# Designed miniproteins, single chains, continued (2), part 31

Each design is a single chain, and the fold is of that chain. pLDDT is the mean over its residues in the fold that is shown.

## One batch from the design tools (miniprotein)

Design m5055
Fold by ESMFold2-Fast:
Structure m5055 (fold): chain A 89 residues (1-89)
Amino acid sequence: LTDEEQAARLIEALKKKGLIKDNVKAGFFAFAGMTFDNVPEPSAELVDSVVEAMIEAGLLTEEEAKKPVWRKLAANIVRNLVEFGGLAK
């Protein structure tokens, strides 16, 4: 799968869970590798929800999702959602 296809699947899974706004686009995930000094630490519940969405999107197995590297990526995704206002209220 291309990075764009993976991002599209993740966005669909996040929307199905009600975690993000309907207008969030795949291009948003270009910032997934960035960290923001002024964004608060993500809640464990939000990180867990993003990890679950990655599993539902077929990007991770449940076993892989327990590895620290994937939880760190999920935390960065939450920070990007908070910073750019993509997180559903």
Scores: mean pLDDT 70

Design m5056
Fold by ESMFold2-Fast:
Structure m5056 (fold): chain A 73 residues (1-73)
Amino acid sequence: SEERLEKLRKEILENIKKKLDEYLAQHPDISPEELKRLYDSIISLELQKAAKKYGLSGTEILRLYNAIREELE
């Protein structure tokens, strides 16, 4: 359980960082306020994709969300 969640956390973080880098490359003039909204949007989208792909419970989704948010902030 813990080992599985740690593996998923790393995979989701890699996907988030890739999406963030791709967006920032296309939008170099992004404001700090827009950047904060972008973080939340990408985290939510990648977490929802993982939840659907891996059949994650609400508790697992919440744990992954908190861990990912800590890593990025």
Scores: mean pLDDT 82

Design m5057
Fold by ESMFold2-Fast:
Structure m5057 (fold): chain A 86 residues (1-86)
Amino acid sequence: MSENDKRLQEQLDTFEDDLRGLERYVQTITDEALLQGILEALEGSLTLLDQMYEQAETEEIRERIEELKERVRELIERIREKIEEL
C-alpha cells in the first residue's frame, strides 16, 4: 500500500467513526438549526469523499469511499425528513 492510500485509509477510518457517532446522535436531536448545520456539514463531506476518490490508487479504497458516500446520502435524507416533521 502506498503512503497516499495509507493516509486515505486513516482518514476514512476517522470519517467512518465520526459518521457512526453522528448517525446515532441525529436520532436524539430535535433542534432544527442544529439539524440544518449537520446537513450542511454532511453535504460538504460528500465533496471531501469525491476528492479522496480521485486520490485513491486502489479499487478497494474507491469502493469504501462509494459505500461511505451512500451512508452519508442516507443520513442526509433522514435529517431532511426529520426537519420536515418538526
Scores: mean pLDDT 85

Design m5058
Fold by ESMFold2-Fast:
Structure m5058 (fold): chain A 84 residues (1-84)
Amino acid sequence: AAAAVAAGLAHIRSLPEEVREAARAAALPYAEKAAAALEAGDYATAERYARRALEVFLEALGVRDEAFRAELLAQLRADVAAAR
């Protein structure tokens, strides 16, 4: 779990800044929808868009490690569930 996250973050940090910025830009519309839903107290919609934002971001970065992706999605779900 922690090792998979550390390896994934190291991979992301090794990518050119242009690639990382393009990935952030691709994920931004979903991240903004997730933030708006979270502010509205719609946690189900917030989780859905946040999950989509993360998946788009990781896909754009070429992150294909399923364990890393699953761990980040699990952490995201827990964080959204904890927000009230």
Scores: mean pLDDT 72

Design m5059
Fold by ESMFold2-Fast:
Structure m5059 (fold): chain A 79 residues (1-79)
Amino acid sequence: MPEKLSEAVRKAVEAALAGDLEKAKEIAEQAAKDLGLNSLEVRVDEEKGEITVTVTFTSNGVTVTLVETVSKAEARKKL
């Protein structure tokens, strides 16, 4: 499961870095459905040069939200 989530996040971030926000959204929505997540969201802040990834899922009736922010430069190095 972690490996599939990491791959989906990587693909969505790669599309967002390329400026294809529509493709990033489609990848995120499909991954959320395939992995049983409530949502997967990738946002780009052009003013700050940052990418924020938000993952929301429910386990045993508890909703968990994971948020990570990384600079566009660091994201490009890790892809």
Scores: mean pLDDT 77

Design m5060
Fold by ESMFold2-Fast:
Order: structure tokens, then C-alpha cells, then sequence
Structure m5060 (fold): chain A 83 residues (1-83)
């Protein structure tokens, strides 16, 4: 579980650095599925969705640093929610 979450997190960072929105959506959906299966609360899932939407907004704006910070927060939240 933790290793799989970390793998999707690293893929999200790579998607942000590449500006690849399709890869971002694919890996975010996989991350969300992993934490849902781990028993994350609805509130945790909503927070993760909010962080992902903010990251996407920053990618569209060309703010790669902002998007990476949002992904770091998303990864930290995912690991805590799955624990």
C-alpha cells in the first residue's frame, strides 16, 4: 500500500514537470482508488480532490513550482489518510 501510494506520488510529480495533464489525471485516479481502498474518510478524499484541482490549476497557469507544492501536500495527505 505505502509503496504503491509512493509510486503514484512520484508519477504525479513527473507528470507536473512534463506538463502532462493526461498522465496527471491517470495517476491521481489511481492514487485516489488506493487511499479509498485503504479506508480513507470522505473528508480525506475531498481534501485530496481539492489539492489535485489546485495542482491542475497551477499547471494550466504555468506555475510548475506551485503545482509541485500541491502534489507534495497531496502525497503527504494520501499517506496519512491510508495509515
Amino acid sequence: MEEEIRREFEALKAAVEAGDMKAFATHFNRLLDLVEKAGASVEDLIKMIGLALRAVGNMIAGDTEGALRDVEALGEHALKAAA
Scores: mean pLDDT 85

Design m5061
Fold by ESMFold2-Fast:
Structure m5061 (fold): chain A 78 residues (1-78)
Amino acid sequence: MEPVEVTAGRLEVEVYAEEDFIITVSAAALGPDGTVASSVETVHVKKGELGRARAEAVITAPKLDEVGPAALVSTVRK
């Protein structure tokens, strides 16, 4: 059987900036062999701009039923 790539978690955030701030998004997932897949993006947004950030975690597993848990986190800081 061919290995299967599985997107275990995906987070997309779009925010209009009323003042300068930073967006950080992260995605992490655990594979059946204990391998961790993770993605992090940090975006600096200026007042009056639209900020967009995206993170996704992709795992390769021999079977779909062997994919572990996923975590998605978004943080906005002034």
Scores: mean pLDDT 64

Design m5062
Fold by ESMFold2-Fast:
Structure m5062 (fold): chain A 62 residues (1-62)
Amino acid sequence: AEEIVNDARELLKKYNGDIVKAARELAKKYGIDLSTAARIVLAVYAGDEERALELAKKAMEK
């Protein structure tokens, strides 16, 4: 869960806040739905670490 959130943060930094590019890369890396990846990236972008972790844990459980 924490690895996914940390990667989302690094991808946002790498793509200069491009949520779509960061979400696509995250989805491909972890084999998760693009919608789920986008929600995690958006939570990180908003500074909502708790929400990002919750979404990442849910993605790992399914």
Scores: mean pLDDT 80

Design m5063
Fold by ESMFold2-Fast:
Structure m5063 (fold): chain A 83 residues (1-83)
Amino acid sequence: SDELTRQGVALRRQGRLEEAARLFEEAARQGNVTAQTHLGLVLSDLGRYEEAIRKLEEALRLDPENYSAELALAVVKSIMRSK
């Protein structure tokens, strides 16, 4: 789970967004809240804003004190409104 999340972060940095999303989705499915936050961000990179918002809201539901997910959600909502 943590290893999948780290691999996903590396793929996202390389611009391999679909592959990164796949690894984050698998890690998130295993209960990794950090991976759910990264999945939201990579979905936003892919232009899938509504799906990104849902994943980030799920991360906050699982960990309400997750500052990273809260910040990511605010950023994605801002991007969606500016489109």
Scores: mean pLDDT 84

Design m5064
Fold by ESMFold2-Fast:
Structure m5064 (fold): chain A 58 residues (1-58)
Amino acid sequence: SQLQQLQDQTTQQLKAAPDLSAQAQIVAQAAQQMRTDLKLSGDDVAKILQTMVNQAWA
């Protein structure tokens, strides 16, 4: 799915991010794509972003 592809790409970018500023930019871009392109609700976007961050940094 488009969502799974976005999650996979974003997680890879987060793992490669050199600092917190880069991580914040990656998260912001993913959130915008989920809201604009995939028409997801703010609650769904927040849950997905939290999962991706946990996968990259936990």
Scores: mean pLDDT 79

Design m5065
Fold by ESMFold2-Fast:
Structure m5065 (fold): chain A 89 residues (1-89)
Amino acid sequence: SSLADALPAELAPLVERYRALQAEYRAAPTAETAAELAALALELTGALVGLREEGRRFAARVRALAAAGDLAALEAVLAEAEELFLAAY
């Protein structure tokens, strides 16, 4: 079973984008791809726990951090965001 199989249909575009970015990030890690992957994980987490607006606000903040270009900081944020997503999933 895939991630999309367990999530509501309205989240399918976010799940597909998450998977595509995960492959891109693994091939060539950048601050931008790490931030977007973390942001999508937070949006998915918020939707799953009934905090959609909260998830979107955190995602927007994480996306803004990409401008600093600090890959190490964004990899730490990504790790935390993915732990939250896996706990909610």
Scores: mean pLDDT 81

Design m5066
Fold by ESMFold2-Fast:
Structure m5066 (fold): chain A 78 residues (1-78)
Amino acid sequence: PTLRVTITAENTGPEPGRITVRVYLDGELVAEAEVEVPPGPSTHVLTFELPRRGRVEVVATPADASVRVLRIEHEVVE
């Protein structure tokens, strides 16, 4: 199954920042990605291939204090 993750972020700094995105399936880390966040508001869509069906949890961690994660949405597409 395919997981689509939509992240809405804001970077208040003058330079690009980063967000680390981790996907957990039934409590196990199954995917990791890094997203570059330009200055200002931005929306990022990521797609991951899941090895199986299960409980999905998405964690987005800013690497820079100027970067804020405003919203995370995810959807499993068959």
Scores: mean pLDDT 85

Design m5067
Fold by ESMFold2-Fast:
Structure m5067 (fold): chain A 92 residues (1-92)
Amino acid sequence: SANKAQAEKSYQNVLAAAKTLLEQAREGNVRGARAAGEQAVEQIREALKYDREIGEKSYEYLKKAAREAAELDPRVRPATEEIIREAEKVME
């Protein structure tokens, strides 16, 4: 459906932002990691407008990527915990 197609586009944007989050974490760039995580949260919000299941899938992907980022560099952990909390808030 058209709604599912729009949600899938937002999901692809979450995948791209999560990839950037992990790359920024590997570089120890806390600011870059936070910005990428914030972009992912906005794309989850967009996905949820069109398809709840794809929105939920997007949230789970970001949550996993954020946790992996915190393992790559512990300096990123406070930012990733805040990003996860903001994503949880969007899911409510």
Scores: mean pLDDT 90

Design m5068
Fold by ESMFold2-Fast:
Order: C-alpha cells, then sequence, then structure tokens
Structure m5068 (fold): chain A 74 residues (1-74)
C-alpha cells in the first residue's frame, strides 16, 4: 500500500511539473508516467486484497495522467 501511494504521489508530482518542462523533458516525464502507471497496475494485480480506496486512487491517477498528457500532445 505504501509503495502504491508513493508511486501515485510521484505521478501527480510529474503531472504538476509538465507545463514548466522543455519539450525534451516533457517526453521523458511522459515516459516515466507510463512506467509508473504500469508498475501500479502490476502492484494491484499482485495484491488482489488491495483496498477499494487504493483501487479508486489508482484509477483517478490514471485519468489525471491521461488528461494531462493529452493536453500537452494536442
Amino acid sequence: EEEINKKIEEILKIIEELPSLSPVERMKAIQKIFDLMGELQEKLRSNPDASEEIKKKVKETGEKAGKAIDEIIK
């Protein structure tokens, strides 16, 4: 649970920094968001007893990440 929360916080922090980054830095940040989201999905799959609250947080984080990335690309 702590690892999942830490990854969520890291993703949210990267999203917050995206508007201030150069194009090259933004691409690196976007790739890191995808990596962290993949790690979160793997953690959830490996921990079927994860709380409903944690599952909701992961979903909300993914939605925020997708929206932020879309805004930067388009």
Scores: mean pLDDT 78

Design m5069
Fold by ESMFold2-Fast:
Structure m5069 (fold): chain A 111 residues (1-111)
Amino acid sequence: SEEQKILDEIEKKLNEFEKEVSRARSLLDAGAPLEQVREELEKAIKTAEEIAKLVSKIDPRFAEWLKKRIDEAKKYLDTGTREGLRKAVEILEEAVRDLWLRIQYLKMELE
């Protein structure tokens, strides 16, 4: 179905989003320069925005929730501080977890 194709595309992007967030976490924990952490977080945010657009086609309410999480992460990223970048990583790590749970639920509904 069209919904199944959208879910498959979301899963592909979610795998990339998870990798980008994990890389940002690893860089932050290794004491990498803030600019390097920021660049990885900006990539993750862009991927998350693409996921939100896809999710809006099948679950508009969850897409709006995700957009709010992305906006919160952007707010912390804009502080330019190590603590702000840490908060952005934490928000995106929670978004990865919640996205996986939601996608698994939606796939079950299409069984």
Scores: mean pLDDT 89

Design m5070
Fold by ESMFold2-Fast:
Structure m5070 (fold): chain A 69 residues (1-69)
Amino acid sequence: SAAELALARERAEQLIAELEKLSEDPSLKEIAQKAVEALRRWMADPSYEDEAFELGRQLLEKLKELEEK
């Protein structure tokens, strides 16, 4: 629904703010910036949803690697 899409976009904007903070870490900067760009593209065009989720998955994997070291 339109209300669900609006809520999802609001949450995506909040996630972008958190990712921008995460990009202050040199080891996460590149992947965090790519994730922000993917989320902004998804917010403008829903067809980019799969690309945004894939970058989110890659960021999560990198965060797990850093947590284990």
Scores: mean pLDDT 75

Design m5071
Fold by ESMFold2-Fast:
Structure m5071 (fold): chain A 69 residues (1-69)
Amino acid sequence: GGHEDAHRGGEQAAKMGAAGDSAGAATAGWEAYKNGTGEMHEYGLKAAQAGRAGDAAAASEYGEKAYQA
């Protein structure tokens, strides 16, 4: 379901961002944003924005927050 997809997106954004894959983290964060609600939605968007800006570390942090929400 959407919640599972959002949770998965957050986890992937965290892992890809930690590996320095800012583009992958952006895509995964966008999935958390698109499919999530509340904090998953908020942190997914922030992970996507950070990843698009090339900030893999910030994308990882926000992806982890989306995953934990």
Scores: mean pLDDT 84

Design m5072
Fold by ESMFold2-Fast:
Structure m5072 (fold): chain A 97 residues (1-97)
Amino acid sequence: MPLSEEDIDLALERMEREIKRHAEIQELKKKGDYLSAGKLAKEEGDRALKEGQKELAKYYYKLAIENYEQALKKDPENKEAKENLEESKKKLKELEA
């Protein structure tokens, strides 16, 4: 089963993108920008789901949920955080069913 150079390059590109995005989410979280961190995590979850990466999608939806819950602790009336939290919870539940 020889791996092609193209398969290796595509895997490396995916890993670099995921590392960069995860780092961006963690930096936003560290700065207390939980809303932006949650949005970026949800976008990565939606992307992973479209690409058939169910376990990666679950991971990012969980990360989005955690960040939106922190955003709502700071601003309980934030409608965007409430709506995105509910959507992320629904998508995670569907993936775990």
Scores: mean pLDDT 82

Design m5073
Fold by ESMFold2-Fast:
Structure m5073 (fold): chain A 104 residues (1-104)
Amino acid sequence: MEEIERLEEARKRAEKLLAESPLSEEEKEKQYERGRYIGRELVDVARSKIEKGADLKEVMEELAREALEEAEMLITEFKRPATALGLLDVVIEALKEFEEEIKK
């Protein structure tokens, strides 16, 4: 899935910026968990759409686009690379799970 590759590229940028961040490890962890929470909310909405009969591929493409847009805003505007990383980790994991479901 091309969308997963784009998210993984954004993840690499977030990871690099996080490594260079002057924040304490405790603050980085808190911001990362905030990102995981946001990612889970996006995934829960996607799962709800699939359960209601939405097309799995279309839902995956929408989830990937929304996650990328949110991550870019977190990186560029809000300067929260740890939050972007947490969000991307959750969404990439979910998209890989959905891709495996298509193969079954």
Scores: mean pLDDT 84

Design m5074
Fold by ESMFold2-Fast:
Formats: sequence, C-alpha cells, structure tokens
Structure m5074 (fold): chain A 79 residues (1-79)
Amino acid sequence: LTSEQINEAIEDFIREGLSQEELAEKYKISKGTVSQLVNFALTGHTPSETIASLTTGGSQFAIELQIEVSLERMKEALK
C-alpha cells in the first residue's frame, strides 16, 4: 500500500462508512491490515507512520500498544 491508498482507505472508512470487509475487498488487502490502518487512523497517526509501522520491524509491538488506545478513540470517533 502507498500513502495515497492508505489515506483513501481511511477516508472511505470515516466519511463513507465502509466496513473493514468492504475496505479489504476494495483495496485487495487482508482484513487484519485494514484493522491496523483504522486503528492507527483513529489514534491520530499519519499515513506515513502507518506505512512505517506496517512495513518495518516492530510494527506488531506498536500495533499492540495502539489497540487499547484505539478502542477508546474508536468509541469517540464512530459514535
């Protein structure tokens, strides 16, 4: 995924209300990857930071730390 594709996917999720399954189908990526993108978007990370987390080492640990924060952010953003 490019920064542009990640940004577009986040916009589709937030503005258009697409489900994670619909995003996975549209961008031909795994549902797990979509979940990571959504979680990082809701925690306020930039698309560049999201790409770095997904493509470089340590992304799993970073995502684990972000998941707890993103649950509260998701409740706030997706009301």
Scores: mean pLDDT 60

Design m5075
Fold by ESMFold2-Fast:
Structure m5075 (fold): chain A 91 residues (1-91)
Amino acid sequence: SSALELYEVELDEEGRAVVTGRAPEEVREAVYERIIAELREALAADREGVLADAARADPLLARAVEAIAAGDYETARRYLEKYLERILNRG
């Protein structure tokens, strides 16, 4: 998924995906800007539905989407980063 662009990933000898580090800041910035832009477009099309879906999915995602709806992209990035780190570490 596009969220994997936040990390440097290599395949081990068994073909398993192994996270070797975080992607460079410039790459991570571009990924977060893309996700925020996509969520902003979704909110423009169906604000109530997107907010409700985020609230059901995850409290950090809900906070990120609420911040995007309020135009607070700095706060949105912080919650989105925490949300993506949490789901990617659920192995």
Scores: mean pLDDT 75

Design m5076
Fold by ESMFold2-Fast:
Structure m5076 (fold): chain A 58 residues (1-58)
Amino acid sequence: MIEEWLRRALEVGERLAALARTKPPGEHTLSAEERALVAEAERLDAEHGEEIVAYLEA
């Protein structure tokens, strides 16, 4: 069974990739949505990175 946070992390990654593909060739600045998704991915990693270690140590 896939953990909910892992499925969310994959969804965030796919959304970021999709947004990057829709940018005009001259646009290099991250949009507010892109910055929010990057921040969410970083929070998921920071919050749940230790859960795998705890699970394996249980």
Scores: mean pLDDT 69

Design m5077
Fold by ESMFold2-Fast:
Structure m5077 (fold): chain A 99 residues (1-99)
Amino acid sequence: SSFLRRQLLDTEATLRAMERFGAPEEHIEALRRARARLEELIAAGGDDPAAGEEALRVAAEAGKVLRELKESMTPEQLEEFRRLFKEEMERLLGKPLSE
């Protein structure tokens, strides 16, 4: 599923950005669990509605963790995290992102 692979890509880029940023271990572990769950859904064939619903649940849980992390950041830390996310996404895509 293109949706599942996009969610995995976003999760992987966020996880790598969190690791480079030095985010708290509990936030990093939450994203590692999200990545593992999305990889399992993709490996299982991922084309049924139940897989889509589970992926949305995983994305919502990861989104909550990311929101809590961002709420603890200064404006300078938020700018740095956005730069790190962009760099990791560009590495995963193998090309620069458009501005």
Scores: mean pLDDT 83

Design m5078
Fold by ESMFold2-Fast:
Structure m5078 (fold): chain A 79 residues (1-79)
Amino acid sequence: GGAPDDLEIELALLLIEYGFTLANLPYMSKEEAIKAFEELLKRARELLDRARQSGDTEGVATLEDIIKELEKKIEELKK
């Protein structure tokens, strides 16, 4: 075992940040909301790469689902 496995912690933080972004969506401008989801999408993609490298099949499935939802939210906001 190396340093603390930050992947699970980072995934939990990503989910928390996603939840807060959803809760604050009615109080954000369209541009602010798009930026927030794009930052979450970037982090989710980085975590997905790490999960794939570590063989974390559950993490991969969760992150792929999050990425699809973030992409949909960004597309909806760009209407």
Scores: mean pLDDT 81

Design m5079
Fold by ESMFold2-Fast:
Structure m5079 (fold): chain A 56 residues (1-56)
Amino acid sequence: MAATDRKLYDLARKGEVDEAEALYRSLPEKTDRSRLMLGLGLGMAGYLSRIPEILP
């Protein structure tokens, strides 16, 4: 929905894990979509094993 969800995916996919996590934590409202986008980006970048740690 929001441009922020796409930015989460883009940052995570580029391997900018710290930046993606910081952006996610700064969100005023954390939606299922924002969580999915972050998770998908992390998985695509090869950080699938980090998903349970970053997305509780």
Scores: mean pLDDT 72

Design m5080
Fold by ESMFold2-Fast:
Structure m5080 (fold): chain A 86 residues (1-86)
Amino acid sequence: VEKKRQEADERLVAEWVANLDQMDKSEVFIALARLLLEDDPAAPLFWEKLKELSSDEELRERALSLAASPNPRNKEIGLKLLELLR
């Protein structure tokens, strides 16, 4: 569904994709978290980059911490990351 909000998100995602190779670990994580919350098809691209920049143990610890969060958004992000990690 194309709305003004979706258009702004599409532009932001396109800028993230263009700069993906220049993004640090924190920037990639923030981008991925937003993409996961919106079930964006670009999420796998950022997940692959995050795996290159982070250890499996670091990602698992972060995902578990988020999944245990009382914040619903953080919990959703954590659960989706755990699905990707298995």
Scores: mean pLDDT 76

Design m5081
Fold by ESMFold2-Fast:
Structure m5081 (fold): chain A 67 residues (1-67)
Amino acid sequence: MLREAAEILVEKGWITEAQAEELVASSKDISELLVLAVSRFNLPTELLGIALIADEKERLEALRKFK
């Protein structure tokens, strides 16, 4: 799930593949990955709403639908 979330951020043009690998290595779940991505790489703060979702699968689906 972490790698899939990071790949979505790369596909959206928000981070590089190298930054995606760094986030995956530093994060335990999609919530932590999104918090780090927003704080370190200036991604949209609206992603923090997805980080608050309790379920990991629901987080991934919300991220796929994000625009």
Scores: mean pLDDT 84

Design m5082
Fold by ESMFold2-Fast:
Structure m5082 (fold): chain A 70 residues (1-70)
Amino acid sequence: MVRRRLEEEIERLRREYSQLVRDHGVRIQQDRLLGDDIFQQTVRQSSQDIRSLRREMRERIEKLREEAEK
């Protein structure tokens, strides 16, 4: 295993998760136009989803690092 490949995979994951977080931001702005109830629901759901995405990213990066130590 080449350390450079590990760095590329980690960067790819970070970029992918950053894009998913941005997509949630766009959704919140769009739902703001649909009314207060929908906006509040979207904000709560997106907050939970972003926390889950952050956790998943950390778990995947940790697994990649463990594979690097084999």
Scores: mean pLDDT 74

Design m5083
Fold by ESMFold2-Fast:
Structure m5083 (fold): chain A 67 residues (1-67)
Amino acid sequence: AEAIKEALKQQAEEELLSDDESTRLQAVNLLSQYELSPQAIQLLQLIAENDPNDNVRKTAKLILENS
């Protein structure tokens, strides 16, 4: 179970760097279900500030506020 959780978190962190807005939004939402690594927090902060899609930015900010 833990190995699957870590694999899903790692996949989500990779998907945050996708060129596809839907993929990034899915990754942000998936990460909200897990305890965030320092790397995930850093990536979410960059997404919250810099993502061209308003929904992706807002979702990332909300997750960071609730972590």
Scores: mean pLDDT 77

Design m5084
Fold by ESMFold2-Fast:
Structure m5084 (fold): chain A 104 residues (1-104)
Amino acid sequence: ETLTIVEHISKDKKDVITMSRAEYEARLAAGRARLDAQLARLRAQRVALLGGTAEARARVDAELEIARKVALILILSAMTAEEQDVSLSLEELEKKLEEIIEKG
């Protein structure tokens, strides 16, 4: 299957990229891995800033879980060339992406 992805090159321009399903899945996995690494770094910094207590860790983890979902929505939107409803849960977004991939 082949997917069409729209990427914005500049504010008034966009490019249309056609890629295989496997290439799309590889890029998505790489994006997720990069996000997880960045969030782990931010978690460590913020927990240290808040004094490193168990309560601080729990609060930071909750904040970063929300940030992770928002960032993933943005990554998925950029890759699928569609406007993702930010009210959708992560699971619903993954289901929607699978439907798009399956339809080609």
Scores: mean pLDDT 58

Design m5085
Fold by ESMFold2-Fast:
Structure m5085 (fold): chain A 75 residues (1-75)
Amino acid sequence: MEKIKELVEKGNYEEAAVLLAKEMGASEKVIEFLRENPVPGPAELEKLSPEDKKMVEEITKKLLELAKEVAEEKK
């Protein structure tokens, strides 16, 4: 988790999303999607299967929560 926070702080959302996905046990298909779409929007999520979409949503939510926490700590 700390390594993921460091990546988020540096603005490296692509690697942060991939590393978080690996820690959460996501499939390689989900990892590849996140590599291409590190912070996917609703339209991109609709292109995924329901199972992969749920996993990506969980990863993205957690990643955005970490980004918010890091931004607030900078103040």
Scores: mean pLDDT 74

Design m5086
Fold by ESMFold2-Fast:
Structure m5086 (fold): chain A 81 residues (1-81)
Amino acid sequence: SRAELLAEIDALLAELAGRSPEEAVAAVITRARELVAQGLTELAEELLKRFWALFGARLSPEQAARFQEEARAIAAEIARQ
């Protein structure tokens, strides 16, 4: 269900709070791409939005640039579907 998938997203974000910013960016992008591959595009967008709200201020300029570049690529992929 959507509620179960949102709970899994919240659990992932809680786990990522204990990881390095580099590991957190890599993990969230990997999960977002998996959601897009499953056709769960709205959940992928929600995951990326929540990640940025919670962790964006903690990222270095290089980590933020990587996240934004990969998030834009994911958004472009969704728009092409």
Scores: mean pLDDT 85

Design m5087
Fold by ESMFold2-Fast:
Structure m5087 (fold): chain A 69 residues (1-69)
Amino acid sequence: MIEETKEKILEVLREKGPLTLNELVKETGADPITVLLALGELVKEGKVVAEADPNDPNVTLFSLSEEEK
């Protein structure tokens, strides 16, 4: 379920800091597509930030947003 995956992503990012998609898939145990959908919603909601590594265009790091206001 996507909502459960969103909650797991937030918990994992809170505990372990910035992670790649592959790391989030491993940590949550969810399907890659489900993790991608959950991440997309969390980024749209402003709860998670997605940033590409400028030195490695194939790597995207996801982290908790520190600023909502």
Scores: mean pLDDT 77

Design m5088
Fold by ESMFold2-Fast:
Structure m5088 (fold): chain A 101 residues (1-101)
Amino acid sequence: MKGLKKYTELAKKEVEELAKNPTTDWSKLTNIQKAYLAARAEIDAGVKSPVIEETAVYILAAYLILYPDASDEELRAFANSAGFPLSVIEPARKLAEELKK
């Protein structure tokens, strides 16, 4: 998946930028940074389970904002690679549309 590789590189860069200049003002964060902070909060809370559905929806929504032409097959491949439940794909599409406003 060409888009997944580019998304991973962008996510790494944005996470590194957030680490240098930490902020809790969610209105100023990118969608990737919001997804990272949600996932990090779960890890820091000692959650042993896979990423929660809300966090997975946010990560997939960020991917869709970067790659709006992504097919359902690409999103299923992304979800399977990341260990996300396939039930998050439809909520992620709806969230991506809302976040573009």
Scores: mean pLDDT 64

Design m5089
Fold by ESMFold2-Fast:
Structure m5089 (fold): chain A 64 residues (1-64)
Amino acid sequence: AGQRVRITILRDNGAFDQNGNILKKGDVIEGTIVRVDEDGNLLVQDAAGRLYYVGSDQVEVVPV
């Protein structure tokens, strides 16, 4: 929804990118929340335009 966030992945398989690459525990994504799905998962876009699908219970989300 347009808010800038920093997302820290807390568990392996907690997030994946638009191409299906799985993010690892300790990975950090900085971007904008584009959408929240019906299950509460976040769709985040980084500064390069990449989309990430993030499980809300698998990550730490901090506003930036």
Scores: mean pLDDT 78

